# Designed miniproteins, single chains, continued (3), part 54

Each design is a single chain, and the fold is of that chain. pLDDT is the mean over its residues in the fold that is shown.

## One batch from the design tools (miniprotein)

Design m9855
Fold by ESMFold2-Fast:
Structure m9855 (fold): chain A 68 residues (1-68)
Amino acid sequence: SALLDDIVASFVAWVRRELEESNARLTPQQVEALVAMLRELLSDDYHASEAEVEAAVARFRAELEKLA
């Protein structure tokens, strides 16, 4: 979904900005917290299917790995 792709891209951009401003590195615990927040947002607010949520989470994890 183009909308879900845009949501993931916006969330990644926000994380990147926070890391740049704080000169910090993401911990594994923070990555899992961000993933949990994205899952809840997509499932509860956007009513995304389980397959759409897992695809978005996989993409989100890949983008966060590029920031680490």
Scores: mean pLDDT 82

Design m9856
Fold by ESMFold2-Fast:
Structure m9856 (fold): chain A 61 residues (1-61)
Amino acid sequence: TPEEVVARIRALVDEANALHDEMASLEAAGTLTPEQRAALGARMQAVSDEIVALGRELEAL
């Protein structure tokens, strides 16, 4: 349903914000490794891609 798609987009936006906060905290602490940066970046990209895909599904409803 459109409501389920919107709820999933909201959850993904919350996850994106949490990932950004985690990266910022690690960077501020000077503890962010190249491996952590790559892993967090890849996860942020995956979340972004899913938001775009769900947005297209919502436009088709």
Scores: mean pLDDT 85

Design m9857
Fold by ESMFold2-Fast:
Structure m9857 (fold): chain A 89 residues (1-89)
Amino acid sequence: MKAAEHARRAAEESGPKGAIVAGNAMLTAAYTGKESGLRAADVARENAEKIGGKKGGEHAYQAARLVMEDENPIKAGEEAAKAAGDAAS
């Protein structure tokens, strides 16, 4: 799965509040770069898990990790954040 699909699924498991949390985490992963990306992924998991349970947390983690590892992290992060927001509306 691409980062955007994982972000969408995290939002579906966590609802509108989880979608906002997931989207912000994807953007953070995109902008902080590789060194901070794993911390952003862990924060995404933790926050999404509080709302959407283990499934929401795992999808949020995978979305943030894939954003961090993408050849264009900013573009991937923007696409993932949009996918999470779209799933909430």
Scores: mean pLDDT 71

Design m9858
Fold by ESMFold2-Fast:
Structure m9858 (fold): chain A 70 residues (1-70)
Amino acid sequence: DEELKERIRELLLELGEKFGDEAAQLAAAVVANILDGNEEEAEKLLEELIEKYPEAEEKAKEIYELAKKI
């Protein structure tokens, strides 16, 4: 639980460092929507993130899958 949250935080920081603050904010919004039970909105935000930052796809999907396990 807490270890998953820490891993997600680390991935968000790494994504922000590599792709910029807006990419990290989109990924954080994906996580927030999953935790709130808004999986449809999270999926749309994930698709938008990948469309704008295609090279972030692997990290973004990892964050998404980890958030779903919380």
Scores: mean pLDDT 84

Design m9859
Fold by ESMFold2-Fast:
Structure m9859 (fold): chain A 76 residues (1-76)
Amino acid sequence: SMEEEAIRAAVEVGKRLLEEGASPEEAVRAAVDTARRLTLESYLKQGFSVEEALKIAERVAREAGERVAELARERE
């Protein structure tokens, strides 16, 4: 699904930043921003209202951020 694709892309951005030595906060922020942007763009292109697209984007961004936070914790 589009949501899963956005999450995968966002998680890969977060992983790359962690591998490059970025802080967990920086990696999570980048993943959240990436997932929000990709989800918002996709839903707006499908004709969803800005309000609906933002609500979905916020949920997807939160999910991506949580996944990257878990990856950062595994690295300790």
Scores: mean pLDDT 87

Design m9860
Fold by ESMFold2-Fast:
Structure m9860 (fold): chain A 93 residues (1-93)
Amino acid sequence: MPKVGDILVGEITESTDPRFKPGDPVVINITGVDPDDPNILEAIVSAYDVKTQKFYHAEATVRVLSVEGDRVELEVTLKEDGSKLRVRARVLG
């Protein structure tokens, strides 16, 4: 399970936001935990759009969907607009 201070590196698998595309690399920095649900994490998401060569940074909440060793599947909800991303990542921390 990811924890505060962990850095996750992975790939966007699904997106409802046109700035974040399936296949784009993503880095997720876990900055906090929701006090009411330990499966909901606070995070800063950094994604690189390979086609436009732009970085996007956003505050998000992260729900952990599955954990297999250091491999995790996540649902990311961007705080700015409620857009949702699916991410497959590895915990580096």
Scores: mean pLDDT 80

Design m9861
Fold by ESMFold2-Fast:
Structure m9861 (fold): chain A 99 residues (1-99)
Amino acid sequence: SAAERAEHLERLKRILEFTDELIAKLKEIRALLQKATGELVPNIAAARKRLDEADLSPEERAQALEYIKQAEKLRKEMEKESGEFVKKVMEEAEKRRAG
C-alpha cells in the first residue's frame, strides 16, 4: 500500500542520516588518534636519544630499552587496530548507502 511504502522510505531515510552522523564521528576519532600517536613517536625518539647520552648501568639501559620496545609495540597495535576498525566501519556504511 501507499502507507507501507511511505513508512519504508521514512525508515531508510533515518538509517541513512544515522550512518552519515556515525561516519562524521569516526573521522573525528581517527584525527584524535592520529594526533595522539604522532605525539608518541617523537617521545619514543627523544627517549632513545636520552638513553644514548645517559650514563646508565648495563642493567638500567636494558630495562629502558625494554620499556621503549613495549611503547613501540603498543603504538603499532593502536595504529593497526584503530585504522582497520575505522576502515571496515566506513566500507560497511558505504556498501549500505550504495545498496
Scores: mean pLDDT 67

Design m9862
Fold by ESMFold2-Fast:
Structure m9862 (fold): chain A 85 residues (1-85)
Amino acid sequence: SSGDMLMFRGLLEKELDGLVDELRSQGVPQSQIERFRQRVLEAIDLAVENQDIDLLNRVRDLLLQAGDGEPLSVVLQRLDELIRS
């Protein structure tokens, strides 16, 4: 439902904020963090506009990959591929 999607959006935005704080503490350059953050938010906005819960789940998987130590450049490439689909 629309309410469930908005709750999922809110969860992803909180998970993104926590990940951003973690990446900053690890010394990841702020320019890379900002690019990653903006691209994730673009994907979330696209998913909500299209009522695409599968895209939100895929974005969450990419946030988990970044949190598990995948390089941001690799995660960004995967995110770009999702947005193009």
Scores: mean pLDDT 84

Design m9863
Fold by ESMFold2-Fast:
Structure m9863 (fold): chain A 123 residues (1-123)
Amino acid sequence: MKALIILGSTALNPLGVTEEELIELGIKIAKELKEKGYEVYVTNELLADPSIAREVAERTGAVDLSSASLQELKKKALEADKVIFVYANPLELSPYPEFWKELLAELKEKGIEVIGIGLGKKS
């Protein structure tokens, strides 16, 4: 089974969450998925500092996709069994809302499980 974690930008988070809190939550999620037997991929939302996903990957053994193109990211999301957004409402806060809206629609059509995790709140 494959899982993709998409880490949101703290600059787009209205809750004032720190970069460190985002990294720690990403690490926790990646470890839990790996314990369940998932091959884990991690990337940043398009405006996030690529170092965030890189640190999560380094500390968990997940595959870093922070340098991936939009097309490559979409391909990996569509190949996943689970896609996890670590973000407060990625469609509302993203600078590319149509890209995320189209991606979420395709994931739903393909039967891929989509989980949104707000910092301090479960979807």
Scores: mean pLDDT 73

Design m9864
Fold by ESMFold2-Fast:
Structure m9864 (fold): chain A 87 residues (1-87)
Amino acid sequence: MSPEEELEEELRRLKEEIKKLSVEEALEKLQEWTLQQIARYRLSDEVAQRVLSVVEKVAKDPNVTIEKIIEAAEEVGRIILEELRER
């Protein structure tokens, strides 16, 4: 399986897990998952900062919902996929 296909499958699993969690648990899961992907793919400091900024933005939203957390997960996944395609 390509790194891109592996990331897409991991993102799919993350979204399914998030749907079953509370907002607080979903934010923690997204943060942990994002850090794991940064380490796994050895992302540059620039790309790591971009994905962490997405997570921080949703975590600071006073009207955060599960749907917004899923949207943030998709944006993190999109940024990493773009980086992997450029390799």
Scores: mean pLDDT 85

Design m9865
Fold by ESMFold2-Fast:
Parts: C-alpha cells; structure tokens; sequence
Structure m9865 (fold): chain A 78 residues (1-78)
C-alpha cells in the first residue's frame, strides 16, 4: 500500500542517517518526496533525523516516540 511504502522510506532514511550512509539517505529522501507533498516529506525527514539521533544516543524511548509520530503523520497524509 502507499502507507507501507511511505513508512518503509521513512524507516530506511532513519537507518541510513544512523549508519552515516549518505547515498542511501539521499535515495530514501527522494522516495519520500516522490510519494507525498513537500510539506509532509519535509516533516517526515525531520522526524526521521530526530529518530536516528535518539537511536544513536541510545535513547530508545525517544526513538519510539519519533517513530510513532512518523506513523501518525503518514496515516493522516493518506
């Protein structure tokens, strides 16, 4: 589904940022901007970046909060 594609792209972006994979991060961003409007894509990118930062810091509670915000935004966008 479109929702699953957007969620997967956001997850791929967060993981790529956490791992420092700039090429994979760019591909995931490009995918998000192809699937949703710019405003929604910008917010998803921001949330994915915050999720990656929290995961890198070992703050899994904050990472879970950002993942939940991503899911809510995607649900509202479709």
Amino acid sequence: SKKQQILQAATDLSEAIENGDEEKAKKAKDKLYSLVDKKTADELVKLAEKNAEASRAGDFEKAKEYAQKIEKLVTEAV
Scores: mean pLDDT 87

Design m9866
Fold by ESMFold2-Fast:
Structure m9866 (fold): chain A 120 residues (1-120)
Amino acid sequence: SEEDIEELQKYFDKVIEKVREMAGDEAAEVLREIKILVLSLFPYFTEEERQRILELAKKAAESKTFEDIARYVAEILRIVYELARKRKLPDDVINAIEELMRKLAELFPSVRPIVEEALA
């Protein structure tokens, strides 16, 4: 629904601001790219999948530590990647998700195992 898209935007904006404070502008830009990607793919998801993504985004927005934010965002990207592959979205879209997952792992080495497992 439009309400779900608005809530997702608000959670990501809060996450971006927190990441800017904790890790600087370059890290915040990667999160902004992730926000744009997830929002663009939201119409391809079922209601249940949208609810899962919203819950993870909310948890990231409510998190006080860099590690917790990174874990929830990595989990969102993992879900989005699995859904894109399952639904056979264009290679350009799949490649864009993979690039953002690698960028996230570079910023947050703690989530590298999650990203490497998803990309295997």
Scores: mean pLDDT 86

Design m9867
Fold by ESMFold2-Fast:
Structure m9867 (fold): chain A 91 residues (1-91)
Amino acid sequence: MREEISRLVARIVGQILRIVGLLEEARLAGDEELAEKIEELLKKAMKLMRETEERLAKAEDEEEQLRILRETLEELEKILEEAERLVEEAK
């Protein structure tokens, strides 16, 4: 169970780093409009992370922690998909 939590946390961190990577690529390309849109998505992802930390602090057991992390990963994947869509549309 701890190994599953660790894997989910690693995936969540990976998704955030991917959004950060897309933001840096937009900035390097000089696409200010795209960069601003991705930055707003990153802010949304960071807000989700803060809410997830609060939920995890209140979790009664490891099963609830796993549920919270899976829900967070699903929402974060939607944010990343939106960021990738914005990058594709800007090409």
Scores: mean pLDDT 85

Design m9868
Fold by ESMFold2-Fast:
Structure m9868 (fold): chain A 118 residues (1-118)
Amino acid sequence: SSLDELIELSEQENPDLEKVKEAFEKAKKELEKLIKEKKYEEATELLRDVAFLGKQIIERTKDEEVKKLVEEELLEIAEIALKSDSEGLKKLAKRILKYIAENSENEEIKKKAKELLE
């Protein structure tokens, strides 16, 4: 599962960039499928776990490219959740975007997070 892969990556000081990207791509596809099927409770649980693991990677990594990739992937997954018909998913997505807007050192990523919060 995408969560098992993200858990393994979150335990690594220097996770492989391509594996991080692949794990988030799988998580985005799983989230989109759950939203399409209107399984909003399961979608919210997946998004919460992905956000938690993504934050762990961001906070532990010293690799700026990994940090940037994870922040960009969290922006994309939050945008998917914002476009859903679920108030719970939208609320969680806004929390993720607020975290990125307040904590990212990348000005372009911060700007995108702030724009999505409007």
Scores: mean pLDDT 89

Design m9869
Fold by ESMFold2-Fast:
Structure m9869 (fold): chain A 70 residues (1-70)
Amino acid sequence: PALSARAARGAGAGALGLGTPEAGAAMVKYQADLEGVTLSDEAAARAGAAAVAAPDPETAMRQVQRESAA
């Protein structure tokens, strides 16, 4: 039930652009919904916060993928 690399990339880039953990979590849930993946609110919040804290979109993508899998 982890996000694909494509969905994680989209969520990570979107979270960085929006700049808040709450908006990041919403982007993660949106990308998960598009792929039919069910994420807990806790997993989405962790992924969003990690993405916003990332220094670049590639790191944000990796963080979203890791946190969504945990």
Scores: mean pLDDT 78

Design m9870
Fold by ESMFold2-Fast:
Structure m9870 (fold): chain A 70 residues (1-70)
Amino acid sequence: MKRITDVPGVTAEQGKAIYEVIDELGKDATPEEIAEELRKRGFDITPEQVKAAIDVINELIKKDGAEPIK
């Protein structure tokens, strides 16, 4: 099951901050822009981790509900 916290190095707190930054900057914001904003807020996160978290968010939107994918 995909959750934002399933991304390596992304905590629940960082996940909430990612959602807030996406809401502020819009969906067209790049992972680099989001990571930069998060680092300004004191979070130690990379653009790669942000991109993976956005991928998880998009999969959750695309698939209504967690499906057993193994």
Scores: mean pLDDT 68

Design m9871
Fold by ESMFold2-Fast:
Order: structure tokens, then C-alpha cells, then sequence
Structure m9871 (fold): chain A 86 residues (1-86)
């Protein structure tokens, strides 16, 4: 698990560098989707059920893209479920 988190941290730094290199919203959206996918994969490796990790990533992305309070509330509730699983 420590090894996969180290690899995801390295990939996360690379994604952040790509994000900072451009102001293109389409590139930012693609990088955010990739980051959410990698975080969901890391949570599954840590023992979180895949569906719970996916739902959390989707709710978090929805909130970050739209500012929707319903998406925020769902992300917070799912984060609590993830903490209870770990």
C-alpha cells in the first residue's frame, strides 16, 4: 500500500505540473478526471469498496466543477463512510 501511494503521489505531482502549465479548461477538466480516478484506485488498494471510492470521486468532482451544495453534502457523507471503512 505504501508503494502504491508513493507512485500516486509522484503521478499527482506530474498532473499538478501539467495543470499549472496551461490555462486550457478542457485540459484542466481531463487532469481533474485523471486525478479522481487515481485517488479512487488508491482508496480501493487501501481496502475501500470500489463503488464507494467511485461515488466519492464523482461527487467530489461534481462539487469542484459546479459548486453544487448537494454534491458537496454527498462527498462529505461518502468521505465519512470511507473513514469508517479504513
Amino acid sequence: SARIFALLEERGRALAAEYDATDDPAVHEALAEEAARLLAEALVEAGVPPELARRWAEATLAYLRTGDEAARAEAVALAAEIRATL
Scores: mean pLDDT 75

Design m9872
Fold by ESMFold2-Fast:
Structure m9872 (fold): chain A 71 residues (1-71)
Amino acid sequence: MSYEEIKKRLDELFKEAEKVLSPEMAKNLKSLIDKVYEEIKRLVEEGKTEEAERLADFLEQGIKNIIERKK
């Protein structure tokens, strides 16, 4: 999976989260996502694609849990 595919997937999840979160919580989540994007990009550049995918999956599950808890 490419960095761009991971980013697109997480961006789509963030848009879903924005619908159920307060503006402040959405801003905090976006800040966290941006930091994770930098780490994922770095891992991919280092050839650690599997670690980047695991980090992306962990973040995806975290976002999904937040969305589900706020429903």
Scores: mean pLDDT 78

Design m9873
Fold by ESMFold2-Fast:
Structure m9873 (fold): chain A 100 residues (1-100)
Amino acid sequence: MLSPVERARLYLRLAAHEVKLAVEENVPLEEVKKGLERFKEQVEADPSLSPELQELLNEFLDRLYETLEKNKDAPKEEQIKEIDKELERALERLEELARR
């Protein structure tokens, strides 16, 4: 069984991967939003996650949507790069929480 931190890291990577795939496949922004809401439901339903980890994950999911909305008219390559930057930032924040 994964530790809470390993589980949070998995959620971050899976959400970023699914959003990048949606960009490549030209999935409408409204459908991406629905997918992210489903991720939020999974995070909220996971009793192994502390409130701090749930907050980090929910903030990340919101940032992914904002990033796509701001860059909706940008080339796909640029959208993917911005998603990867948000993932890197979230992973760094997760490592800070893991050191407490």
Scores: mean pLDDT 85

Design m9874
Fold by ESMFold2-Fast:
Parts: structure tokens; sequence; C-alpha cells
Structure m9874 (fold): chain A 67 residues (1-67)
């Protein structure tokens, strides 16, 4: 259901930004990121991944960004 290619792109993004591994992202989080990419909102994806020094995105922030 979640595109494996998306997972690798996120991992590469995190590595480029100096963030830790993204293995902690749940399928729900990956699906939400996929939705944002499908909407052409890549800037929101970047803000989520680098948000407030967090190493992962929260479901609350994902829900807010999708609405």
Amino acid sequence: EVDPELREKIREFAKELGLPETDGLTPEMLAAIQELIDRGEEEKVLEILSRDGKKYITPEELAALLE
C-alpha cells in the first residue's frame, strides 16, 4: 500500500539533512507523506522531516497538514 520507493526517498532526504534513520516511520506516516507529495506539497514534507529538531514526524502534525 505504501510505495517502497517513497521510503527510500525519505531516507535519502533525511541523510542529506543530517537526520537519523527514518525506519521509525509507520505505514500511516508514509501514506500521509505520499498524499502530500501527490498534492505537490513537497515543502510540507521537508518541514515535517526537519520540524523543531525532531527526528520523526508526529501523527498530529501529519493530520493538521493534510487538513
Scores: mean pLDDT 61

Design m9875
Fold by ESMFold2-Fast:
Structure m9875 (fold): chain A 69 residues (1-69)
Amino acid sequence: SSEVEALRKQIARLEMKKLLLEIARNTTVELLLKQGKEEEAEREREFYEKKIAELDKQIAELRKKLAEL
């Protein structure tokens, strides 16, 4: 159905945003660690992980809606 297709597209967009945040987290943290900035690396990791967790909640809610269709 068109509703199923719309939900799948929304999930795919959020999954892509999550992937980009994971890449940004890993790249930023690795760069800071190479510079000896361990405390800054931990703060940046926590910042990105909070954003990723928010996306995970949104994805889970949309997946639940998809499963009920």
Scores: mean pLDDT 90

Design m9876
Fold by ESMFold2-Fast:
Structure m9876 (fold): chain A 97 residues (1-97)
Amino acid sequence: MEALRKKQEEFQRQVEETSDEKKRNELLAEASLYQFEQEAKQFLENREKVDRDKVSTTFLTPNNEPVELVFYKDTTEEEVEEKIKEVKELLKKELEK
């Protein structure tokens, strides 16, 4: 929880310091992915106490395309990390094109 707050504050500061709209959108996408990664991990840690069978989010890429991420109670923490990593790599490739 403390790490998530500090990371969000870092992203917010970088966004505020950036006049380039494309770079700002990159930072916002990364911040959203990091926040959701932490939410998914917390959901998995508390799966026995949570009535929901899944956690999901939708965010916009820097090119304004919607990306949906969904994790179920049977997902492992490693699978969450792998999926978030794949999405980060896709975002970087999209920005290079």
Scores: mean pLDDT 70

Design m9877
Fold by ESMFold2-Fast:
Structure m9877 (fold): chain A 79 residues (1-79)
Amino acid sequence: TEEKIEEAARAAVAGDNERAAALLKPLLEAAPTEEERARLLALATLKTAELLLAEATSEEERAEAREAIAAAEARLAAL
């Protein structure tokens, strides 16, 4: 599951949104509750933001990625 989320995050960062969606779809459909689906989406967002931070070349890009990481972490903590 985590490996597939990371693979989807890498696809999203590369701009391949169709592949990212295809990788996440079966995980989201297999989630038995809205809370678990929300958790999977938050994890995917967190992984995407972490990859964007690693690839960031400007302070603006780093700030945006850090904000996205904080938002995803707050979402996960609330679930």
Scores: mean pLDDT 80

Design m9878
Fold by ESMFold2-Fast:
Structure m9878 (fold): chain A 56 residues (1-56)
Amino acid sequence: MLSAEEAYEIAKKAALASDDPAEAGQKTLAGLVARGEASAEAAQEAGRRLKEDGIA
């Protein structure tokens, strides 16, 4: 399973490539959890870091 740091980097890359960074970041994290690639806790931590960095 992906760590919070790995989930953050994947979601950050998706957000920065999108015209809607917040939606792209959230959708990417939700997709990782739905596929069993990340835990809900790792996705929540990644999302928190995206907000702190002003990305999403």
Scores: mean pLDDT 84

Design m9879
Fold by ESMFold2-Fast:
Structure m9879 (fold): chain A 101 residues (1-101)
Amino acid sequence: MKFEAERFRAALFLHTMADYVREKSDLPEALELADVLREAGDKIMAATSVEEFRAVVDEAVKRLNELAEKSTDPEVRKIAQLAAETLRDLGRRLELVWKEE
């Protein structure tokens, strides 16, 4: 139950950020960022194990950090960095909840 709540929270955060990026910019880098965020959220909700969830979080953080480094748009870079940091923190909290349940 706590695991499902934290998983839902992580997916909701990513989907909300994806919608925000799509509303603010039509730049290719912004669309790529929105796609990465949306895909990560969908994969988090589809994960059937904590190990699968952890792999999805780790890959999403990696992709977001790479996008932050390569993007020329300061807003895309800032959002990608913030999303990576938040998702990393949510991933750690979820591992703690899994160990308690």
Scores: mean pLDDT 79

Design m9880
Fold by ESMFold2-Fast:
Structure m9880 (fold): chain A 74 residues (1-74)
Amino acid sequence: SLKELPLEQRYLRLKEILLDESLPLSVKEAAVEEFVKYTPPGEEEILANHLKVLLEDPNVPPAIKEHIKNLFPL
């Protein structure tokens, strides 16, 4: 099994949640926290790359970008 497949699937789900205008900010914050918290040891580079993409996405709310930076200092 590909080590990257579960993280990539979680990333795609996270991205859908962050881009959903109907979801409250608290749900988006919780989704980011869960994504960071449950990343396996040794996948920090893959995690950092996905988080950098989210920080560059204009559709991700600014408050969520600050939350990402606080959870994972890049």
Scores: mean pLDDT 75

Design m9881
Fold by ESMFold2-Fast:
Structure m9881 (fold): chain A 87 residues (1-87)
Amino acid sequence: SLVDQFRKGADALIEMMEKTVEENNLSAEEIELLTHAALQLLRKEAEELLSETKDPETQAQLEKEMERIAEEIRRRGEELIKKRLEE
């Protein structure tokens, strides 16, 4: 489904974000910028998928999932920043 496709893409985005932080030894400020970039990309992908469906139920599910994943990305970013500041 479009929802499953979106979830899979978002999981890959989160993995890429965490890998980028670790491999490039990003500062807390750089992690914050990367988190914002990831959120912008997530919104763009959600908007593109929303434009592909006319089913209100699928649109509602995509919107709800986008909000949930956006919160997960924010939380992951905050955890990475906290870890960096404690090092």
Scores: mean pLDDT 84

Design m9882
Fold by ESMFold2-Fast:
Structure m9882 (fold): chain A 75 residues (1-75)
Amino acid sequence: SSELERLREKIERGREAIERHRDDRALLQTVIHELEELIKELEKLKEEYPEYADEIDRLISEAREVIEEARRLLE
């Protein structure tokens, strides 16, 4: 769906942002926060559209990977 495509694009933009601004601690923290909120949106979508559960779970996994990378950069 276009909504899932929008959320996937947000995850990709987050990944690109941390790659380009690895030393910007404020931006890294903002990306973590935005992706944590995005995961909540995905969990809600999974409840509303269980037929997309597998696709949504993959997006949640991708978002968690980006969050983990940003957290490593904050060390």
Scores: mean pLDDT 87

Design m9883
Fold by ESMFold2-Fast:
Structure m9883 (fold): chain A 73 residues (1-73)
Amino acid sequence: SLISGALEAVRDGDLERAIELLEQAREEYKDNPGIVAGLERAIQAARDGDAEGAIALLESTAEAVKNMEDLEK
């Protein structure tokens, strides 16, 4: 997934790539304001160079996405 790819990019130190993937994820989930808010916080952390914060926010957002998808099945 885009969020999973962004998480790996942050872990690799590629914050610019992570931001690109998260901007794409924000468009994909644009109709879910809770997910969008999580993605925007992660993008901000990555832009600030806060890799640790970005990882924590991305893990939380990925959990929220997984829970949403499981509820829609």
Scores: mean pLDDT 80

Design m9884
Fold by ESMFold2-Fast:
Structure m9884 (fold): chain A 56 residues (1-56)
Amino acid sequence: SEEIRNRALELIEQTPGTPNYKEIGAQVGVTADEILKIDNDEGVKALVAAVNKVTK
């Protein structure tokens, strides 16, 4: 759900080092694999935005 996704992203951003997907998953009630997928989806979105920004 979008609520779980937003909470997971907030916790990832608040992590000072490498995100611990298992711990974040436990906090939001999903598996580490779900957190990994959320983080990967955001990374792809950021990459697309960066490519579009340099294309003028």
Scores: mean pLDDT 71

Design m9885
Fold by ESMFold2-Fast:
Structure m9885 (fold): chain A 65 residues (1-65)
Amino acid sequence: SAATIRAAAEAYLAEFGDLVSEAEAAAFLASRGLDPALAPAVRREALRILVEEGVRLLEEGVAKV
């Protein structure tokens, strides 16, 4: 379960690059043969990855605006 959610979140971010709606996430999971009911958990895991990456980029001074 946890390994499935992690793998799905990584695939989700590779496909979209950012968060999409829960309905779009569920459709993506179904298209990959995964349980669409996992969409909230996959989106939460994807958000965690994005937040960690965002903090890292800010610390490296890459986000210069």
Scores: mean pLDDT 75

Design m9886
Fold by ESMFold2-Fast:
Structure m9886 (fold): chain A 74 residues (1-74)
Amino acid sequence: EIEELAAEARRAGERLLEAIRRHGEDSPEAREAGAEFMAALEALRALGPEGERVADELLAELQARLAALLAEQA
């Protein structure tokens, strides 16, 4: 369950970064991918402390990659 949800979050995160790269941060594509990513994180957190830890790690990783991408585009 945790591994499967983490994989879903990673896929959504990659789609979000690609959508931002091609269409911009405020695009419908970016919003859709971001919503999928957050839904996967919420499902992970619902599984208890281990899921919460994995969700926090995935969020921190995506936030760092997103900040780098946005700085590159600025």
Scores: mean pLDDT 82

Design m9887
Fold by ESMFold2-Fast:
Structure m9887 (fold): chain A 75 residues (1-75)
Amino acid sequence: MSPVEKLIEEIEAIKTKEEAKELAKKALDEYSHLLSPDEKARIEKVLNDPNATMEEIEEELLMIYLRLAEAEAAA
């Protein structure tokens, strides 16, 4: 299974905001080299915001997914 396929399956398996935060932190750690400094700062801000919704966290996960997909397509 490719990293892109694995990440989307993990996103689809999310049931709670805490699971979304844990996955986003893991993805940020694994794929930070594919993100711009501004994108990384934005994700970190959302993850540290206690008022962030599950949807906002999922948007950040989808951005990481898109950057990973772009990197795999360029390889």
Scores: mean pLDDT 81

Design m9888
Fold by ESMFold2-Fast:
Structure m9888 (fold): chain A 83 residues (1-83)
Amino acid sequence: MEIDLELPSTTDPVTGKKTTPKLSEEAKKLLEEAKELMKELYEKSKNVTENSPEEIKKELEEKLKKIQELLNKAQKLAEEATK
């Protein structure tokens, strides 16, 4: 039981480079991340009104895009795993 070279197995959140062979667990993680992002988006939306700077509006849009991407990826992974 000896390890010479090992990485923490971290994947890029943007690029999507995954080295983990786990499908069901990865899909679950993606779904949970999307849910957390959705919660943050809803909370931020409450504070953001017309008087808020457009920069905040842009950040909300970017978060929405990420949520959609995560949801899509999770669905694809889940479907492939059940097949």
Scores: mean pLDDT 64

Design m9889
Fold by ESMFold2-Fast:
Structure m9889 (fold): chain A 96 residues (1-96)
Amino acid sequence: HMAKRLDTLAIATFLLAAAADVEGDSPEAVEHLRRAGINLGKAGDALENGDVETAKKYLQEAAEHLRRAAELSKSPNIRQAAEGYAEEVEKLAKEL
C-alpha cells in the first residue's frame, strides 16, 4: 500500500501548489510544488512495477523540490506544509 500512500501525497502536493498559486505565492515555489507532485506520482508508478531503485530516485527528487518550494515560498503555511511533506517523503524512502 506504499504506492497508494504516494498517490495520496502527490494529490495533496498538487492541492498545495493550487493553494499557493491562488494566494499569489512565488511562481518558482508553485512550480517546485507541481514538480514534487509529478515525482511522487512517478515514484508510486515505479513501486507498482516493483522498481524500488527508480522509486527511490523519484522520492529524492520530490523531497528536493518540496524543500526548494519551502525556501522560495512567501507563505508561512505553504512553507510549513512543504517542509512536512518533504520529511514524510524522506521517511517513506527509508522504509523502502
Scores: mean pLDDT 89

